# Ledger of designs, part 105: designed miniproteins, single chains

Each design is a single chain, and the fold is of that chain. pLDDT is the mean over its residues in the fold that is shown.

## One batch from the design tools (miniprotein)

Design m3495
Fold by ESMFold2-Fast:
Structure m3495 (fold): chain A 140 residues (1-140)
Amino acid sequence: SQAELNGRLMRAAAEGDVEAVKEALAAGADVNAQDSQGATPLHLAARAGHVEVVKLLLEAGADVNAQDDEGRTPLHLAAENGHVEVVKLLLEAGADVDARDDEGRTPLDLAAENGHWEVFELLKEAGASEELVERAESLA
């Protein structure tokens, strides 16, 4: 069923199983399927730092700016967890650097709060607003 295919893709993305991701997508899994928390496969891969899975999902047409039930994008999750290479891939794919979650937090805020300074510099260089940079620097 479609639900079984989508479930396989979600699990494969969360686990970083590149071959299972390829198989699920080839079988017709919805690249933008959402779980019970509104998270997409791209959210799960970005949170875990699975670089190759992130690449495959973006190539398959994943929505780079999809929001979960907390208003969080894949970029929020990658930034919170310090996944430098995933942040680079999401920004190259057109991720909104200034996206706000339901608490008004940006990826820049989450990088600063968690001490991920390499991610902070990448977000700043990618055009994070001057106001948001100044706010996040106050959290340092």
Scores: mean pLDDT 91

Design m3496
Fold by ESMFold2-Fast:
Structure m3496 (fold): chain A 110 residues (1-110)
Amino acid sequence: SLGEKLLQAAREGNLEEVEKLIKEGADPSLVDEKGLTPLHLAAREGHLELVEYFLERGADVNALVKPDEPGKKKSKYDGKTPLHLAEEAGHEEIVELLRKYGADPDLKPA
């Protein structure tokens, strides 16, 4: 699907493919099997330009990784924001960019 291609392109840092897929109607709020959005994936993998692209298009800077169904087994990513993933990976420029877009460093899951 377009969504699966978008998630893969986000993980790979392929900005040109991401732009094409979004133009074709891919939903940037879609999540992978572990509940990660394209923004989470780009932030985790260190793709600065792609993080900026998603934020400029209105991606939720404070998106929490959640399973798509109640009762799913929790992953190590559950309750993490793009900011948490960028900090854990040491992507300092992405951390600063996310904070400029309103990332809350104290946000945690309820």
Scores: mean pLDDT 80

Design m3497
Fold by ESMFold2-Fast:
Structure m3497 (fold): chain A 84 residues (1-84)
Amino acid sequence: INEEAIDRLVEGLTPLEAELFRAAYRGDAEEVRRLLAEGADPNAVVGDSGLTPYLIAATRGHEEVVEVLLENGAPEGFPIRPTD
């Protein structure tokens, strides 16, 4: 997944959700926290592939973003353990 693909996938979302996907892709944990505080849905999904902000952050290795999303109700289905 690349940045251009993310931009295409988020075209059907609310502005908050679109920015949440972009922040997860960039690994910007502070922006993710801000967007979630503003009411962005951490369980938003896009496209037929069912892509979520959690999946993007996890595949990119953005551990802090992954933890923020999990703390804010990211989807169940991944047996993720916190690693310090």
Scores: mean pLDDT 71

Design m3498
Fold by ESMFold2-Fast:
Parts: structure tokens; sequence; C-alpha cells
Structure m3498 (fold): chain A 109 residues (1-109)
């Protein structure tokens, strides 16, 4: 399977919160920082959709916590946005995980 195909599958698995599939694709050499047409990484999609365990797995795999989409949004920005698709508890947990991994709110320190 090509690196591009692995990246597309990883983005979809992260969007859906398919933890075992994300782990399998990363083990096959998928780029943890693959980007879709909008510049979203797997971490952006998992964070936006409230997938706590997927966010934790991607961070452990070396995901860029401060990656920006085409609108300049980081995964943390999407977790804090009105477009967040998870529960309030999932949002709190994801924000905690991202901040612990070094997420920054621009222009903050």
Amino acid sequence: MSKEELGKLLLEAARMGLVEEVERLLAQGADVNAQDENGNTPLHLAARNGHVETVELLLRAGADVNAQDKNGNTPLDLALSDLFGGSEEERRRIVELLRRAGARLFPLK
C-alpha cells in the first residue's frame, strides 16, 4: 500500500475514532501528520470529533500537536470550537491531553 493511501485511510480512521485501525495503519508506516484537502491531520479530525482514545494514541505516535489546517486552526482550536462533535467531558479530556503535549493558543506563550 502506498504512503498516500495509508495517509488517506489514517485520516478516515481518525475521523471515525477507529482506535485499532489507527494503530494498525501507523504500524504499517502511515504518516501520523498526513493532511487532507483542508490541511487537517489525523489529530485535527480525532480532536474535532471527540475521540479521546484516538487523540491519546496519535499523540503517543508523535503527532504534531500544533499543526495548522488551511484556516490556521490547530487541533486544540477545533476542540474548543462550536464544531466540536463530542460531549463536554470528551472536550475537557482532549483539551487536557493536547495541553499536556504542548498545544499552544496563538498568540499565547
Scores: mean pLDDT 84

Design m3499
Fold by ESMFold2-Fast:
Structure m3499 (fold): chain A 101 residues (1-101)
Amino acid sequence: GDGDELLEAAKNGDLDKVKELLKKDPSLLYAKDEEGRTPLHLAAKYGHGEIVLFLLREYPEIALKLLLEKDKEGKTPLDLAIEYGHDSIARLLKPLVEKLK
């Protein structure tokens, strides 16, 4: 479905597909894969900083809430960015996460 398509687009860095799907239905940002990972988790894990920035700018209310969401391994999007060495994304997310605590 559209949720699975959004998860795949976020994982693959397909910003145009992310934009298309979210314009239709922003609630698709709450979609989760089998590991409990949202599109924001997958964009952070796979280093797609332009998607992360797009979500924070265009859908801030949902994206900021999802920054605190934990996957089935207890990891947030920030945790995945750090674990997978995406320093620019980690630097972007860290001050936002600290402000939300």
Scores: mean pLDDT 90

Design m3500
Fold by ESMFold2-Fast:
Structure m3500 (fold): chain A 67 residues (1-67)
Amino acid sequence: SHMEEVFKKFDTDGDGYIDKEELKKMLESLGRKVTDEEVENIVKAADLDGDGKIDFKEFRVLFNDLL
């Protein structure tokens, strides 16, 4: 799956989570122009646990609904 490949590419620690910096870099690599503030708002909306990270399930929902 392209989404899985993209997620794994930016999950540099291999922990199964993406932080806001990795998400911004991913969105830019997909040709999307986003600000740091916009990425923070996206992470806050997806991250219900408040840890500042997005797992693959949350990423998949984000990719379909917000991206």
Scores: mean pLDDT 70

Design m3501
Fold by ESMFold2-Fast:
Structure m3501 (fold): chain A 70 residues (1-70)
Amino acid sequence: SKEELSKELLEAARNGDVERVKELIEQGADVNATDEEGRTPLDEAIREGHTEVENLLLENGAKLKVRIPP
């Protein structure tokens, strides 16, 4: 299901698993899906420093959540 693909994508992005991220995207995973905390796969990749996953997600239409500093 799309829900399961989204859950797996969030986990793969958090773990830096580039190959799994590629597979999930080709299966139609939503690159802008959010977890229970409102984090996207891109948010997870950035937080963990997984640059290859970050680039892959951006290439596939991932949107950055912009925060304005105080």
Scores: mean pLDDT 79

Design m3502
Fold by ESMFold2-Fast:
Structure m3502 (fold): chain A 157 residues (1-157)
Amino acid sequence: MPFRVLIVVSSSSGEALQFGLKLAHKLRKEFPEVEVSFVDLNGSLPDAEIQELFREADLIILLVSGDPAALERTIAKLRSIFTPELQAAIRGRPVVLVVFTRSKDEAAIQAAIERLRALFAELGLNVVGVFVLDTNASEEEKEEKIEKIVEEIAKNL
């Protein structure tokens, strides 16, 4: 069966969406055997269809805002999607976190990361990688970050 990667976007910024689409394109180019699915958690997809995408995924990539109010909405939405049956079906699956931030406050960034780690541990998922991206990062810095994410994914294929 093809290895299945789910890219999950939970950001009101078009930048996280564009980054996720570039990452999906890079993954399909380097690993033609990898099936890449994409979901926007702020989109119009029913929670049952989002649950099926999570159930089918061998690896999850979460693209999230490091803004505290956006992070709360993401956590609340993930908790509404993750039923006990879904948690049992996806237990131990690898998660890569990509945190988009405008903040230079390292303590606030680390607090957002630890909060996401605690959520995924509660959900029975394994956080295998964490990447922080400045939303004002150059296209070169974004591409270098995509390469590092692809290398981390390749260790879990």
Scores: mean pLDDT 94

Design m3503
Fold by ESMFold2-Fast:
Order: C-alpha cells, then sequence, then structure tokens
Structure m3503 (fold): chain A 62 residues (1-62)
C-alpha cells in the first residue's frame, strides 16, 4: 500500500477523535499517508474529508 492507492472499507468505522475519519463498509478511500504501521491517513472519495483509520479495516482495490 502506498500514497495514491485506492482502498475499500471492510467494515463500518466510527471516528473517536477529530483526526480520525468515519466511514461505512464498501466506501472507497484514497491513501494520503502510510508513515504509521497501524494507521493510514485517507481521503473519502464520497465526501472529500480526510482522516486517520486503522490499516486493518481497509483493503487495496485493483
Amino acid sequence: MKVGDIVEALVDFEARTPEELSFKKGELLEVLDVSDPLWIKVRSLKTGKEGWVPVEVVKLVK
């Protein structure tokens, strides 16, 4: 996974802090930052909002 990749949400996720992004299962997200091994920063293709999400709740799309 790298910056510019598109990932798909595997589950619904609810943000607990302003830095995190909420999304629904099946949403497409653009990867913006992969510097952390457990979290990635993404942008929602649906809303344009940005935030951090756990890497385990998304998968790379082809």
Scores: mean pLDDT 84

Design m3504
Fold by ESMFold2-Fast:
Structure m3504 (fold): chain A 73 residues (1-73)
Amino acid sequence: LEDEIRRLRREIQTLISRISGLEIELSATTDPSQKAQLQAEIQALRDRIAELRRQIEELARQGGLDPQQVLQE
């Protein structure tokens, strides 16, 4: 359970790092088509992070852990 939560938290950190890179790329991009693609990819990654956070909350509840504590770390 704790190892599963730790794995999901590492996955979230990887996605956050990817979003940061894409945001930098977006700020440097002048092509409207490329901008739209980058914005769509960033949104998809944000949606993925939200789903992973929901999974962590459910695992924490099932394991008798405080969901707020596992999310704020």
Scores: mean pLDDT 80

Design m3505
Fold by ESMFold2-Fast:
Structure m3505 (fold): chain A 107 residues (1-107)
Amino acid sequence: MEELGQQLLEAALRGDLEKVKELLAQGADVNYQDENGLTPLELAAIQGHLEIVKLLINHPNLDLNLKDVDGVNVLEAKDGLGKTPIDWALERGEEEIAKLLEEAKKK
């Protein structure tokens, strides 16, 4: 069986909302991390995929306490350019994504 988590990361990165829905329905781990500790939520937010961010952030199994490879919370982790997922959303003009991530951090 092909790795569903890896496929979920790729679908979130590409903005393939329908594929994200299919993979989650097949039992893909919404919290799956790549080798850098990046989750589907982070990849979708960085790329500005609002509808995928909405789907993932409201998933009942979503864990916002996940840590990246440096032990930093995934929503507070800075990439090689010093940017968090919220910083990337704001740079892309995706204010709704930034708001959703900020509200999620309060839970």
Scores: mean pLDDT 77

Design m3506
Fold by ESMFold2-Fast:
Structure m3506 (fold): chain A 85 residues (1-85)
Amino acid sequence: GIADLRKQFKEADIDGDGYISFEEFKVVGLALNDAEEALAREIFSEFDKDGDGRISFPEFLTFYSHIQKKFGSLLKLKEYLAAKS
């Protein structure tokens, strides 16, 4: 739920400024391969309309929803990749 996503955002927001970078987003333990990381980075950049390299919590929710649509469920994709390894 939204409370879990807020917790995830706070864990990624290492400096506590209310914004996260893509590098901070990766710190929450997303095991993406190079192609998945490149695509996720492009989508992150699309949602970072200000071009400052950071997104707020509402933008993070929208970004997360978009990632889930592109990869299905990100958790489901991780399970699928683990099973195929």
Scores: mean pLDDT 65

Design m3507
Fold by ESMFold2-Fast:
Structure m3507 (fold): chain A 97 residues (1-97)
Amino acid sequence: SMEEGRRLVLEAEILLGVAALILGVMKLLYKKGKATIEELEEALERLRELKKELERLLEEALKLGAVSKEEVEKMLREVEEIIKEVEEMIEELKEKE
């Protein structure tokens, strides 16, 4: 149903918002020199689980016609970019020791 599809899209948008908030907190801690590799790796694991759930919700919403393929690709790209930024922070900290 379209109502069920709209709920799935809303849940996906909320998860993407949570991912963005996790990145924002990690960036703030990193800027202040308070981010540890362990904390960033824990955040990365959480972000990867959020991406997996986002993919499931968007696939179901797409089957219900509640979201376009282009919108799905955009949201998945946004969470991948968030993951990449955390991975880059981990690499930079490992180089600085």
Scores: mean pLDDT 89

Design m3508
Fold by ESMFold2-Fast:
Structure m3508 (fold): chain A 77 residues (1-77)
Amino acid sequence: MYEFTDEEKEAIKRTLIESAGLSEEEAEKVVEAIVALGKGDESPLEALPEGERALAKQLFDALKRDAEAFVAAVKAM
């Protein structure tokens, strides 16, 4: 189980908007899915469109491999 701070959520959302070209609303839904995955809840992920679901899964997989360095890098953006 991993708990994201509001600052971590905002940093991830900003990265999604700037790097992936998502809208504010799309980025918020992807962040919600990633946060839920960190808590062991896949339900928000399953509710996303295929493209956004794939992006959320890719970001969560990156976080699982190097969670602290990824979060630190995102916070430094």
Scores: mean pLDDT 71

Design m3509
Fold by ESMFold2-Fast:
Order: structure tokens, then C-alpha cells, then sequence
Structure m3509 (fold): chain A 94 residues (1-94)
């Protein structure tokens, strides 16, 4: 069982280099924050915050675009709710 990981924090803040370093170190790209009722993956956080380059790096690493958060929302749903049009376009193409 995974709680909040450093990859969640890097994805939320848009720290592209930290995301790359953590993935290279074996971080689980699909880790679920089980310590939160949101149950976000790193891709949910990057999509909600509009961090386009982090979204791309996570997708290249095999992030699950169909992952549902604790409320049944995908990363695409969150990007749409927040109006991050470039992130929406990338997630729809994935």
C-alpha cells in the first residue's frame, strides 16, 4: 500500500527534473495517495495543476490515463474542470 510519495509532490509542484529523477530511481508512476480521500495518482495532480511537461513525462513513463480518483474522476476530468486546455489535448490523444 502506497501513501503520498515524493513523485506526488513533484507532480503537484511541476518539478519536471524531480519527476524524471524519481522515475529513474524506480518510483511507481501509478502510486495512489491512500492517505487522502482524493486517492490521487501523480498524473491526477499534474493534470489538476496544469503542469503540461510533467503530464508528458508521466505518460512516457506509462502513467494510467484511465485511473479514477476517490470520486471517480480521471486526470482528464480534472484538467477539464480546471480549464487546462493543453493538458486536456495531450490526455485525449493518449
Amino acid sequence: PSGRTPLHDAARTGDVEAVRELLAAGADVNAVDTGSPRRYTPLHLAAEEGHLEVVRVLLEAGADVTAKDGYGRTPLDLAREEGHDEVVAVLEAA
Scores: mean pLDDT 86

Design m3510
Fold by ESMFold2-Fast:
Structure m3510 (fold): chain A 73 residues (1-73)
Amino acid sequence: AMDADGTTPLHRAVAAGDLEKVKELLEKYKKEGGDINARTRVNPQQLTALDIARLLGREEIVELLLKYGADPE
């Protein structure tokens, strides 16, 4: 579920660098429906999970998100 600040479990897993958890969440999103492009509300930039992965230099997670259809913009 989305937290009050718009942070999803996917945002948290990406921030933690938990590749296995990111993969599990992306598989759930593919099967059950979920917004892979959900944006946080904790800052004026409204970051996606892909934005967080790029900011933290987590290249493996960036590639995984893009493979599952994350919007590169």
Scores: mean pLDDT 74

Design m3511
Fold by ESMFold2-Fast:
Structure m3511 (fold): chain A 155 residues (1-155)
Amino acid sequence: SNDRTFDFYVNGAAGQLANAAELSVEAARKLLLTVKDPSYRDEAVRLLRETARQLDDAADLVRRAARFASPSKSSKLNEAADLLSRAARLTREAARLLEAGKIKEAARKFLEAASLAIEAVDLLRKTASDRVKPILDRARERFEEAEKLVSQALS
């Protein structure tokens, strides 16, 4: 049924977002360490690139869910997918800037990406079943932790 297919894609998106959120915290932590020790740079760049891939995968799953949703839910899902695609692009830009040694510029781009990912999680949560909401709530908390860590790299 359309509801079962919808739940499948929303559940898949929540899983990708949970993974992206955990990688965002590790990327933020390594980015902060890079301020004093450049040996962490390559690991931070790899984690940012992996985070961007998982954000793009989540965006694709959310867009697929939108096709099986009511018009009201479809609008929120398409907005969430656009926010996740923008977050992925900003995260890749942060990786390129960090690879070039532009730590504060990378931190600013990644901070913007994390904020967009949080907005996308909030929109997806409004369409999600109660079973999926705890996964999205955890992802939101982890993206907020990544924002706090990245903000320290700008101090």
Scores: mean pLDDT 91

Design m3512
Fold by ESMFold2-Fast:
Structure m3512 (fold): chain A 107 residues (1-107)
Amino acid sequence: SELNRQLWEAITNGDVEKVKELLKQGADVNAADALGETPLHIAARLGRVEIVRLLLEEFGADVNAADIEGRTPLNLVLDSSSVISEETRKELIEILEKHGAVRRERT
């Protein structure tokens, strides 16, 4: 949907308030793109800590959603050492695991 396109753009830009606004307007928190990536996948791989927290705590994002390669948001954080800082990675792992994230083998 147009709302979900705008949601992905807001997440990419790190715009926490716009993400919240779009989700309140009915954007699907678990919508998957052509690669099977949900909002939580995108936020996690980009190191958007506040958006990850928002998606999980206020909007009930599926913490264990798998993309077309079987990667969960936690898998993307663990693989993202060159994209996000060590401190951001540690914080994201703690947030995701607190919300029930499990490590998955790639299918």
Scores: mean pLDDT 84

Design m3513
Fold by ESMFold2-Fast:
Parts: C-alpha cells; structure tokens; sequence
Structure m3513 (fold): chain A 124 residues (1-124)
C-alpha cells in the first residue's frame, strides 16, 4: 500500500531499523518508488543509514535501481560522503561505472564534492 511505502521511505531516511523491519514484514514493497523515482535504498544510501541499507538489500532491494535523474544508490552515497554505505553497496554488486543522466559516475560525484576516502574506494 502507499502508506506502507511512505513509512518505509521515512524509516530508510531516518535509519529506523525496527520500523523498516516491521513494514517489510507487513508487505511493504522494498522497491517502491517515490515522486523522484527513488527507492528506500536510495534514501538510506543518501543519508548513510548502513543498517537499514543492509536490511533492504536482504529483503531484495535492487542495488542498481535508477531514480528519475538516472542515479543509483551508489551515486547518492558517493555524492554525500557515505563511505560505509559505498563499501556495502559495492560488496552487494553495485555498478561503480553506472552513469547518471548527466553522464557522471559515482566516482565523478565523489571527486566534485571532495570526498577523498570515497574516491580511493571507487578507484580500487
């Protein structure tokens, strides 16, 4: 339902693991998209919510889902300096060479924002 999806977006954004687990158990769509085409995994990645990101991936979240700008969760984690989430997404098969609608990779976004640790991870 839309209410379950909305709750899962909030849980992912805030890092509320217990709420996310409950909503998924109640049948929330792990790959639901908001008005920007973002999944719960996009929001967890953008906000550095490692434990919720792990839970979403275990529940079948698409690690390479693209939002309306062609950005994956890895793009958002890299742009926002979320090194632990970047490592998790790469471990789970995220495409580090994916290009957004502006032709930018996660590495390009990390460089533009000066996230040196993430640049090192993505160049490895």
Amino acid sequence: SEELARGLFVAAELGNVELARRLLAEGADVNAKDENGRTPLHLAAENGKVEVAKLLLEAGADVNAKDNNGRTPLHLAAENGKAEVVKLLLEKGADKNAKDNNGKTPLDLAKEKGHEEIVKILEA
Scores: mean pLDDT 93

Design m3514
Fold by ESMFold2-Fast:
Structure m3514 (fold): chain A 62 residues (1-62)
Amino acid sequence: GLYEATAKRDYTATTPDELTIKKGDRFLILEVVGDDKVLAQLVSTGETGLVPIKYLDDLREV
């Protein structure tokens, strides 16, 4: 199934394919990209992009 996750800290995008995230932002996990990143959709805005896994917590199947 799809997974949901929450940002556990702020992160500013360093590349054009990454999302800038704030602590408490919620994401739908669309795809795992390598061992350190996911392709995610920010629930509040609908924006999609790469997010480092280490900045995400509370992974839940939806």
Scores: mean pLDDT 80

Design m3515
Fold by ESMFold2-Fast:
Structure m3515 (fold): chain A 63 residues (1-63)
Amino acid sequence: GPMEIAVALHDFEARRPDELSFKKGERLRVLEEIDEYRWLVESLETGKVGIVPRLYIEKIGEE
C-alpha cells in the first residue's frame, strides 16, 4: 500500500531510547499514530525507527 509521509518542521533531539532524533526537512514514514501527541515513524534518510512529537512534523501525503 502507499506510504504515509511526513516532513520535519524543526530539529528534534531524542530524550529517551525509544525516540527518534531528526533534522528540519527530513522525510519520515508514518508507521503508527500512537496518540494525538506522539507518532511512530521511520526516517527515510537513515532507516531508523522511533517515537516523535507530532508538533515537530507535518503530513505531506502518500508516496
Scores: mean pLDDT 84

Design m3516
Fold by ESMFold2-Fast:
Structure m3516 (fold): chain A 62 residues (1-62)
Amino acid sequence: GEKVAVALEDYEAEHPDELSLKKGDKVLVYKEVAPGWWLAKNLKTGEEGYVPSSLLEIVEER
């Protein structure tokens, strides 16, 4: 199922396929695409992209 996570710190996307985050942003995690990288959607901005899993804390599993 999908997971809801919260950003533990700010992250600025370094590539166009990456997701930018602000600390406290909630994201919907779709899947792990590579070790330590998740495909997610920032629920505040509506943007989708790849993000380091170490920056996210899972708060809800669906």
Scores: mean pLDDT 83

Design m3517
Fold by ESMFold2-Fast:
Structure m3517 (fold): chain A 65 residues (1-65)
Amino acid sequence: MRVEFPPLSEEEKEALTKEIADILKNDDEVTASVRITGLVIRAVGLGASPEEIREMIKKAEELAK
């Protein structure tokens, strides 16, 4: 069976999306790139798929507009 407690819950994904949006909104492009890269690496380490990461970034870009 699938794990009962997945490493990235819906709430955790939402929190990461908001954090990425905040970075995109407040930081310079270079600083934003570094911070987002760190968050992406951490999400991958937690078992996030490339598709999930892409979706989170897309939502964050929408929120940062």
Scores: mean pLDDT 73

Design m3518
Fold by ESMFold2-Fast:
Structure m3518 (fold): chain A 140 residues (1-140)
Amino acid sequence: SQADLNGRLMRAAREGDLEAVREALAAGADVNAADSQGATALHLAARSGHLEVVKLLLEAGADVNAADNEGRTALHLAAETGHLEVVKLLLEAGADVNAKDNEGLTALDLAARNGHWEVFELLKEAGASEEEVERAESLA
């Protein structure tokens, strides 16, 4: 069923199983399917730092700015977890650097809160708003 294919894609993305992701997509899994928490395969791969899976999902048409039930995008999750190369790839794919979650936090705020300073500098260079940069720097 479609639900079985989408579930297989989600699990493969979470586990970083690049071949299983490729097979699920080839079988017709919906690249933008969301789980009960609104999380897509892109969210799961980005949170776990699975760079090659993130790349494949974006090439397959994953919505880079999809928000889960907490308003968090893949960029929020990658920044919170300090996955620098995933953050770079998401920004190149058009991720909104100034997107706010349901708590009003940006990826920049999450990077600063968790001490991921290389991610912080990258987000600042990528066009984080002056207000968000000043606010986040006040926490350092």
Scores: mean pLDDT 91

Design m3519
Fold by ESMFold2-Fast:
Structure m3519 (fold): chain A 90 residues (1-90)
Amino acid sequence: MEERLEEIKKLILEGKEEEAIELVEELVKEGVDLFKKDPETGLTPLNELYALAAVVGRQKVADYLKSLGADPHAKTYEGKHAQDYVAEKL
């Protein structure tokens, strides 16, 4: 996994919304594929970041990721809603 995706997740958890958005913009600008499904979960990086932001209440990040095409109804290979999946890991 792209190391900066883990950094973005940390920023979302810490409430550093502007810094999280800036890093996502950097990945998009560099051509990093945020739509590639994780082989274990079936979630894209974009959908997982959106789910995390939504669960922890980071509205600015969530709205930004949704503008990039994040699916608020994304599901894992097991049929679990992405938001439920990430909440269980917290």
Scores: mean pLDDT 83

Design m3520
Fold by ESMFold2-Fast:
Structure m3520 (fold): chain A 111 residues (1-111)
Amino acid sequence: SKVEELKKKAAEAILKGDVEEALKYIDEFVAAGGDINEPLPSDPTNRTTLLMLAAGSKKDLTEVVDYLLKKGADINVANSLGLTPLELARLSGNEKIANFLRSKGAKGFME
C-alpha cells in the first residue's frame, strides 16, 4: 500500500542518515494515515519501529528522533527483546541521542 511504501522509504532514509529525506517521508507517512508506532513490516521478528531505528543509529539523527516524538511516537515502546529507544541509543554508543531521549522522559529497560 501507499502507507507501507512511505514507511519503507522513511526507514531507508533513516538507515542512510538522510535527515531531510527521513523528515519528508515521516511527514507523508503520517499524513497518509500511517501509525507511527506500528513495527516495520520488514522486521516482524524484532518489532522495530521508526523511532527505534533512528535512536539505534550511529549517526546524528537527533532531529529525526525529535520529529518522530512530535508526531506521537511512543518514547518507551519496547521491541521483541524488551529494548526501548533509549536502550538502543545506549547500545549504539550514541550519547547525543541517549541524552536527548532522557531529556524527553525516556526510561531504560529496568527504569
Scores: mean pLDDT 84

Design m3521
Fold by ESMFold2-Fast:
Structure m3521 (fold): chain A 100 residues (1-100)
Amino acid sequence: SSSQEQLEALVLGFLSDVQILVDEAIKENPSLKEKLTELFLEFRRRAREAVAAGDIEAVRAAIREFTAQLSKYLSPELKEKLEALTRRTLAQLDALAAAS
């Protein structure tokens, strides 16, 4: 469906943006590589499952839980970028849910 395609595109965009942010965090602190990779892969798995189910609420929950965990390991600058990205993506999910 059109809403399913929009959900898939939105989540893929968020995953791409977050991958860049995670890579920057690992560059700043290489000791976090294993932990941040684990968090990202688990989030990617949960997000993909939620998208496959067409479950916007599950996508939103996965994003909220992931960003809360990731923020604990980020510098203030990267945390601000994550918060802005998360706020924008959640607003887009809310708009999609309202249209569905």
Scores: mean pLDDT 89

Design m3522
Fold by ESMFold2-Fast:
Structure m3522 (fold): chain A 75 residues (1-75)
Amino acid sequence: SPLEEEIRRLVDELFRAAMAGDPEKVREILKKLKELGLDVNYRDPRTGLTPLDYARLTGNEETVKVLLEFGADPE
């Protein structure tokens, strides 16, 4: 469906923004996911990593904080 394709695109963008350590882009995407009534806890099927895992790999504290503010599971 068009909605499923949009969600997949947003989730892919979320992984990319988290890997880039871009807190503003992450916040923008998370707001869109929240407006759609969606959770922020997704696993990348290629790696098994979550957006929070990617943000931790970049060492960007602001990106980690934004993800946690939007309900990312720290465990």
Scores: mean pLDDT 84

Design m3523
Fold by ESMFold2-Fast:
Order: C-alpha cells, then sequence, then structure tokens
Structure m3523 (fold): chain A 70 residues (1-70)
C-alpha cells in the first residue's frame, strides 16, 4: 500500500484534520452534545496525532494546557 498524496500534502491534511476535529469537539462540548470525558479523550487523541506528525507543533503546548486546566 502507498498513499497517492505527496508527503507534503499528507502532512498538511493531517495538520488541518486534527485542528478542525479539535475545534469541532470543543464546539460540541460547549453545546452540551459531548461530556467532559469525551472531550478530554478526543483532545488526547489529537495531541497524539499532532505529536506523531510534528512533535514541535506549538499547538501541542496549548492543547496540553487545556487538558491540565480541566
Amino acid sequence: ERPVLSREQREELLRGSAELALATYLVLYKKGKLTKEEVEAAIRRLIEELRRNDPDDPRLAELEAELRAR
């Protein structure tokens, strides 16, 4: 198996996808559609995905801080 997308395109999709997913989960939580536990689990999954793609991503520090604040 091989991805059809270039390395750069794949990395861009992973970054954009993780960011969009996080924003969506936070909006759903504020609307009462997700529990705190579900949001925390989703954020942890996004942190792991971003760290795997780019461990120096500045967004990782922000996401970690948000989890600690809960």
Scores: mean pLDDT 66

Design m3524
Fold by ESMFold2-Fast:
Structure m3524 (fold): chain A 64 residues (1-64)
Amino acid sequence: GKKQKILQLIGEILRLIGEILDLERKIAELKKQGGDQAEIDALEQEIEELRRRQAELMEQLRSL
């Protein structure tokens, strides 16, 4: 039912938030260590894709 779909979407959104935070932590560590800018850019692009997915799920949640 609708309630189960809401809980599923919330669970997926929370999972994406956790993944984004893990990637941001990795970027911060790479920057601290003088890591490769190309690797940092790739991880930032990955975060942008996850944020787009998060926005799509939040829009689905809003429409329920």
Scores: mean pLDDT 86

Design m3525
Fold by ESMFold2-Fast:
Structure m3525 (fold): chain A 57 residues (1-57)
Amino acid sequence: EKLAVALKDYEAKSGRELSFKKGDVLTVLEETDDEWWLAQTADGRLGLVPKKYLKLL
């Protein structure tokens, strides 16, 4: 599995998206398309995250 760190805060715009803060480490579960990944936070929340806000570790 891939880990990624958030480069900036993100506020979810729909129930399918995941909110996160700068410095959060997310587990990338699936690269859904070129712009969105399916990811999980350390506390177990799951959702779509914008790839451009993340850096792979």
Scores: mean pLDDT 83

Design m3526
Fold by ESMFold2-Fast:
Structure m3526 (fold): chain A 60 residues (1-60)
Amino acid sequence: GPLLARAVKDVEATSPVDLSFKKGEELLVLGRLDDGRWIARSLKTGEVGVVPGEALEIIG
């Protein structure tokens, strides 16, 4: 199932498919891409987008 993750840094979206979030926000990881990016859903906004995997820490 989806994994619970927490942002370890702020991220600004640079394209329409990217997700923006701030350090400390929680996200559900829905999938992982071959290039180290993940597909995640923000628990704050409900938005789904692509995130850099290194910006997230898995917590559950």
Scores: mean pLDDT 84

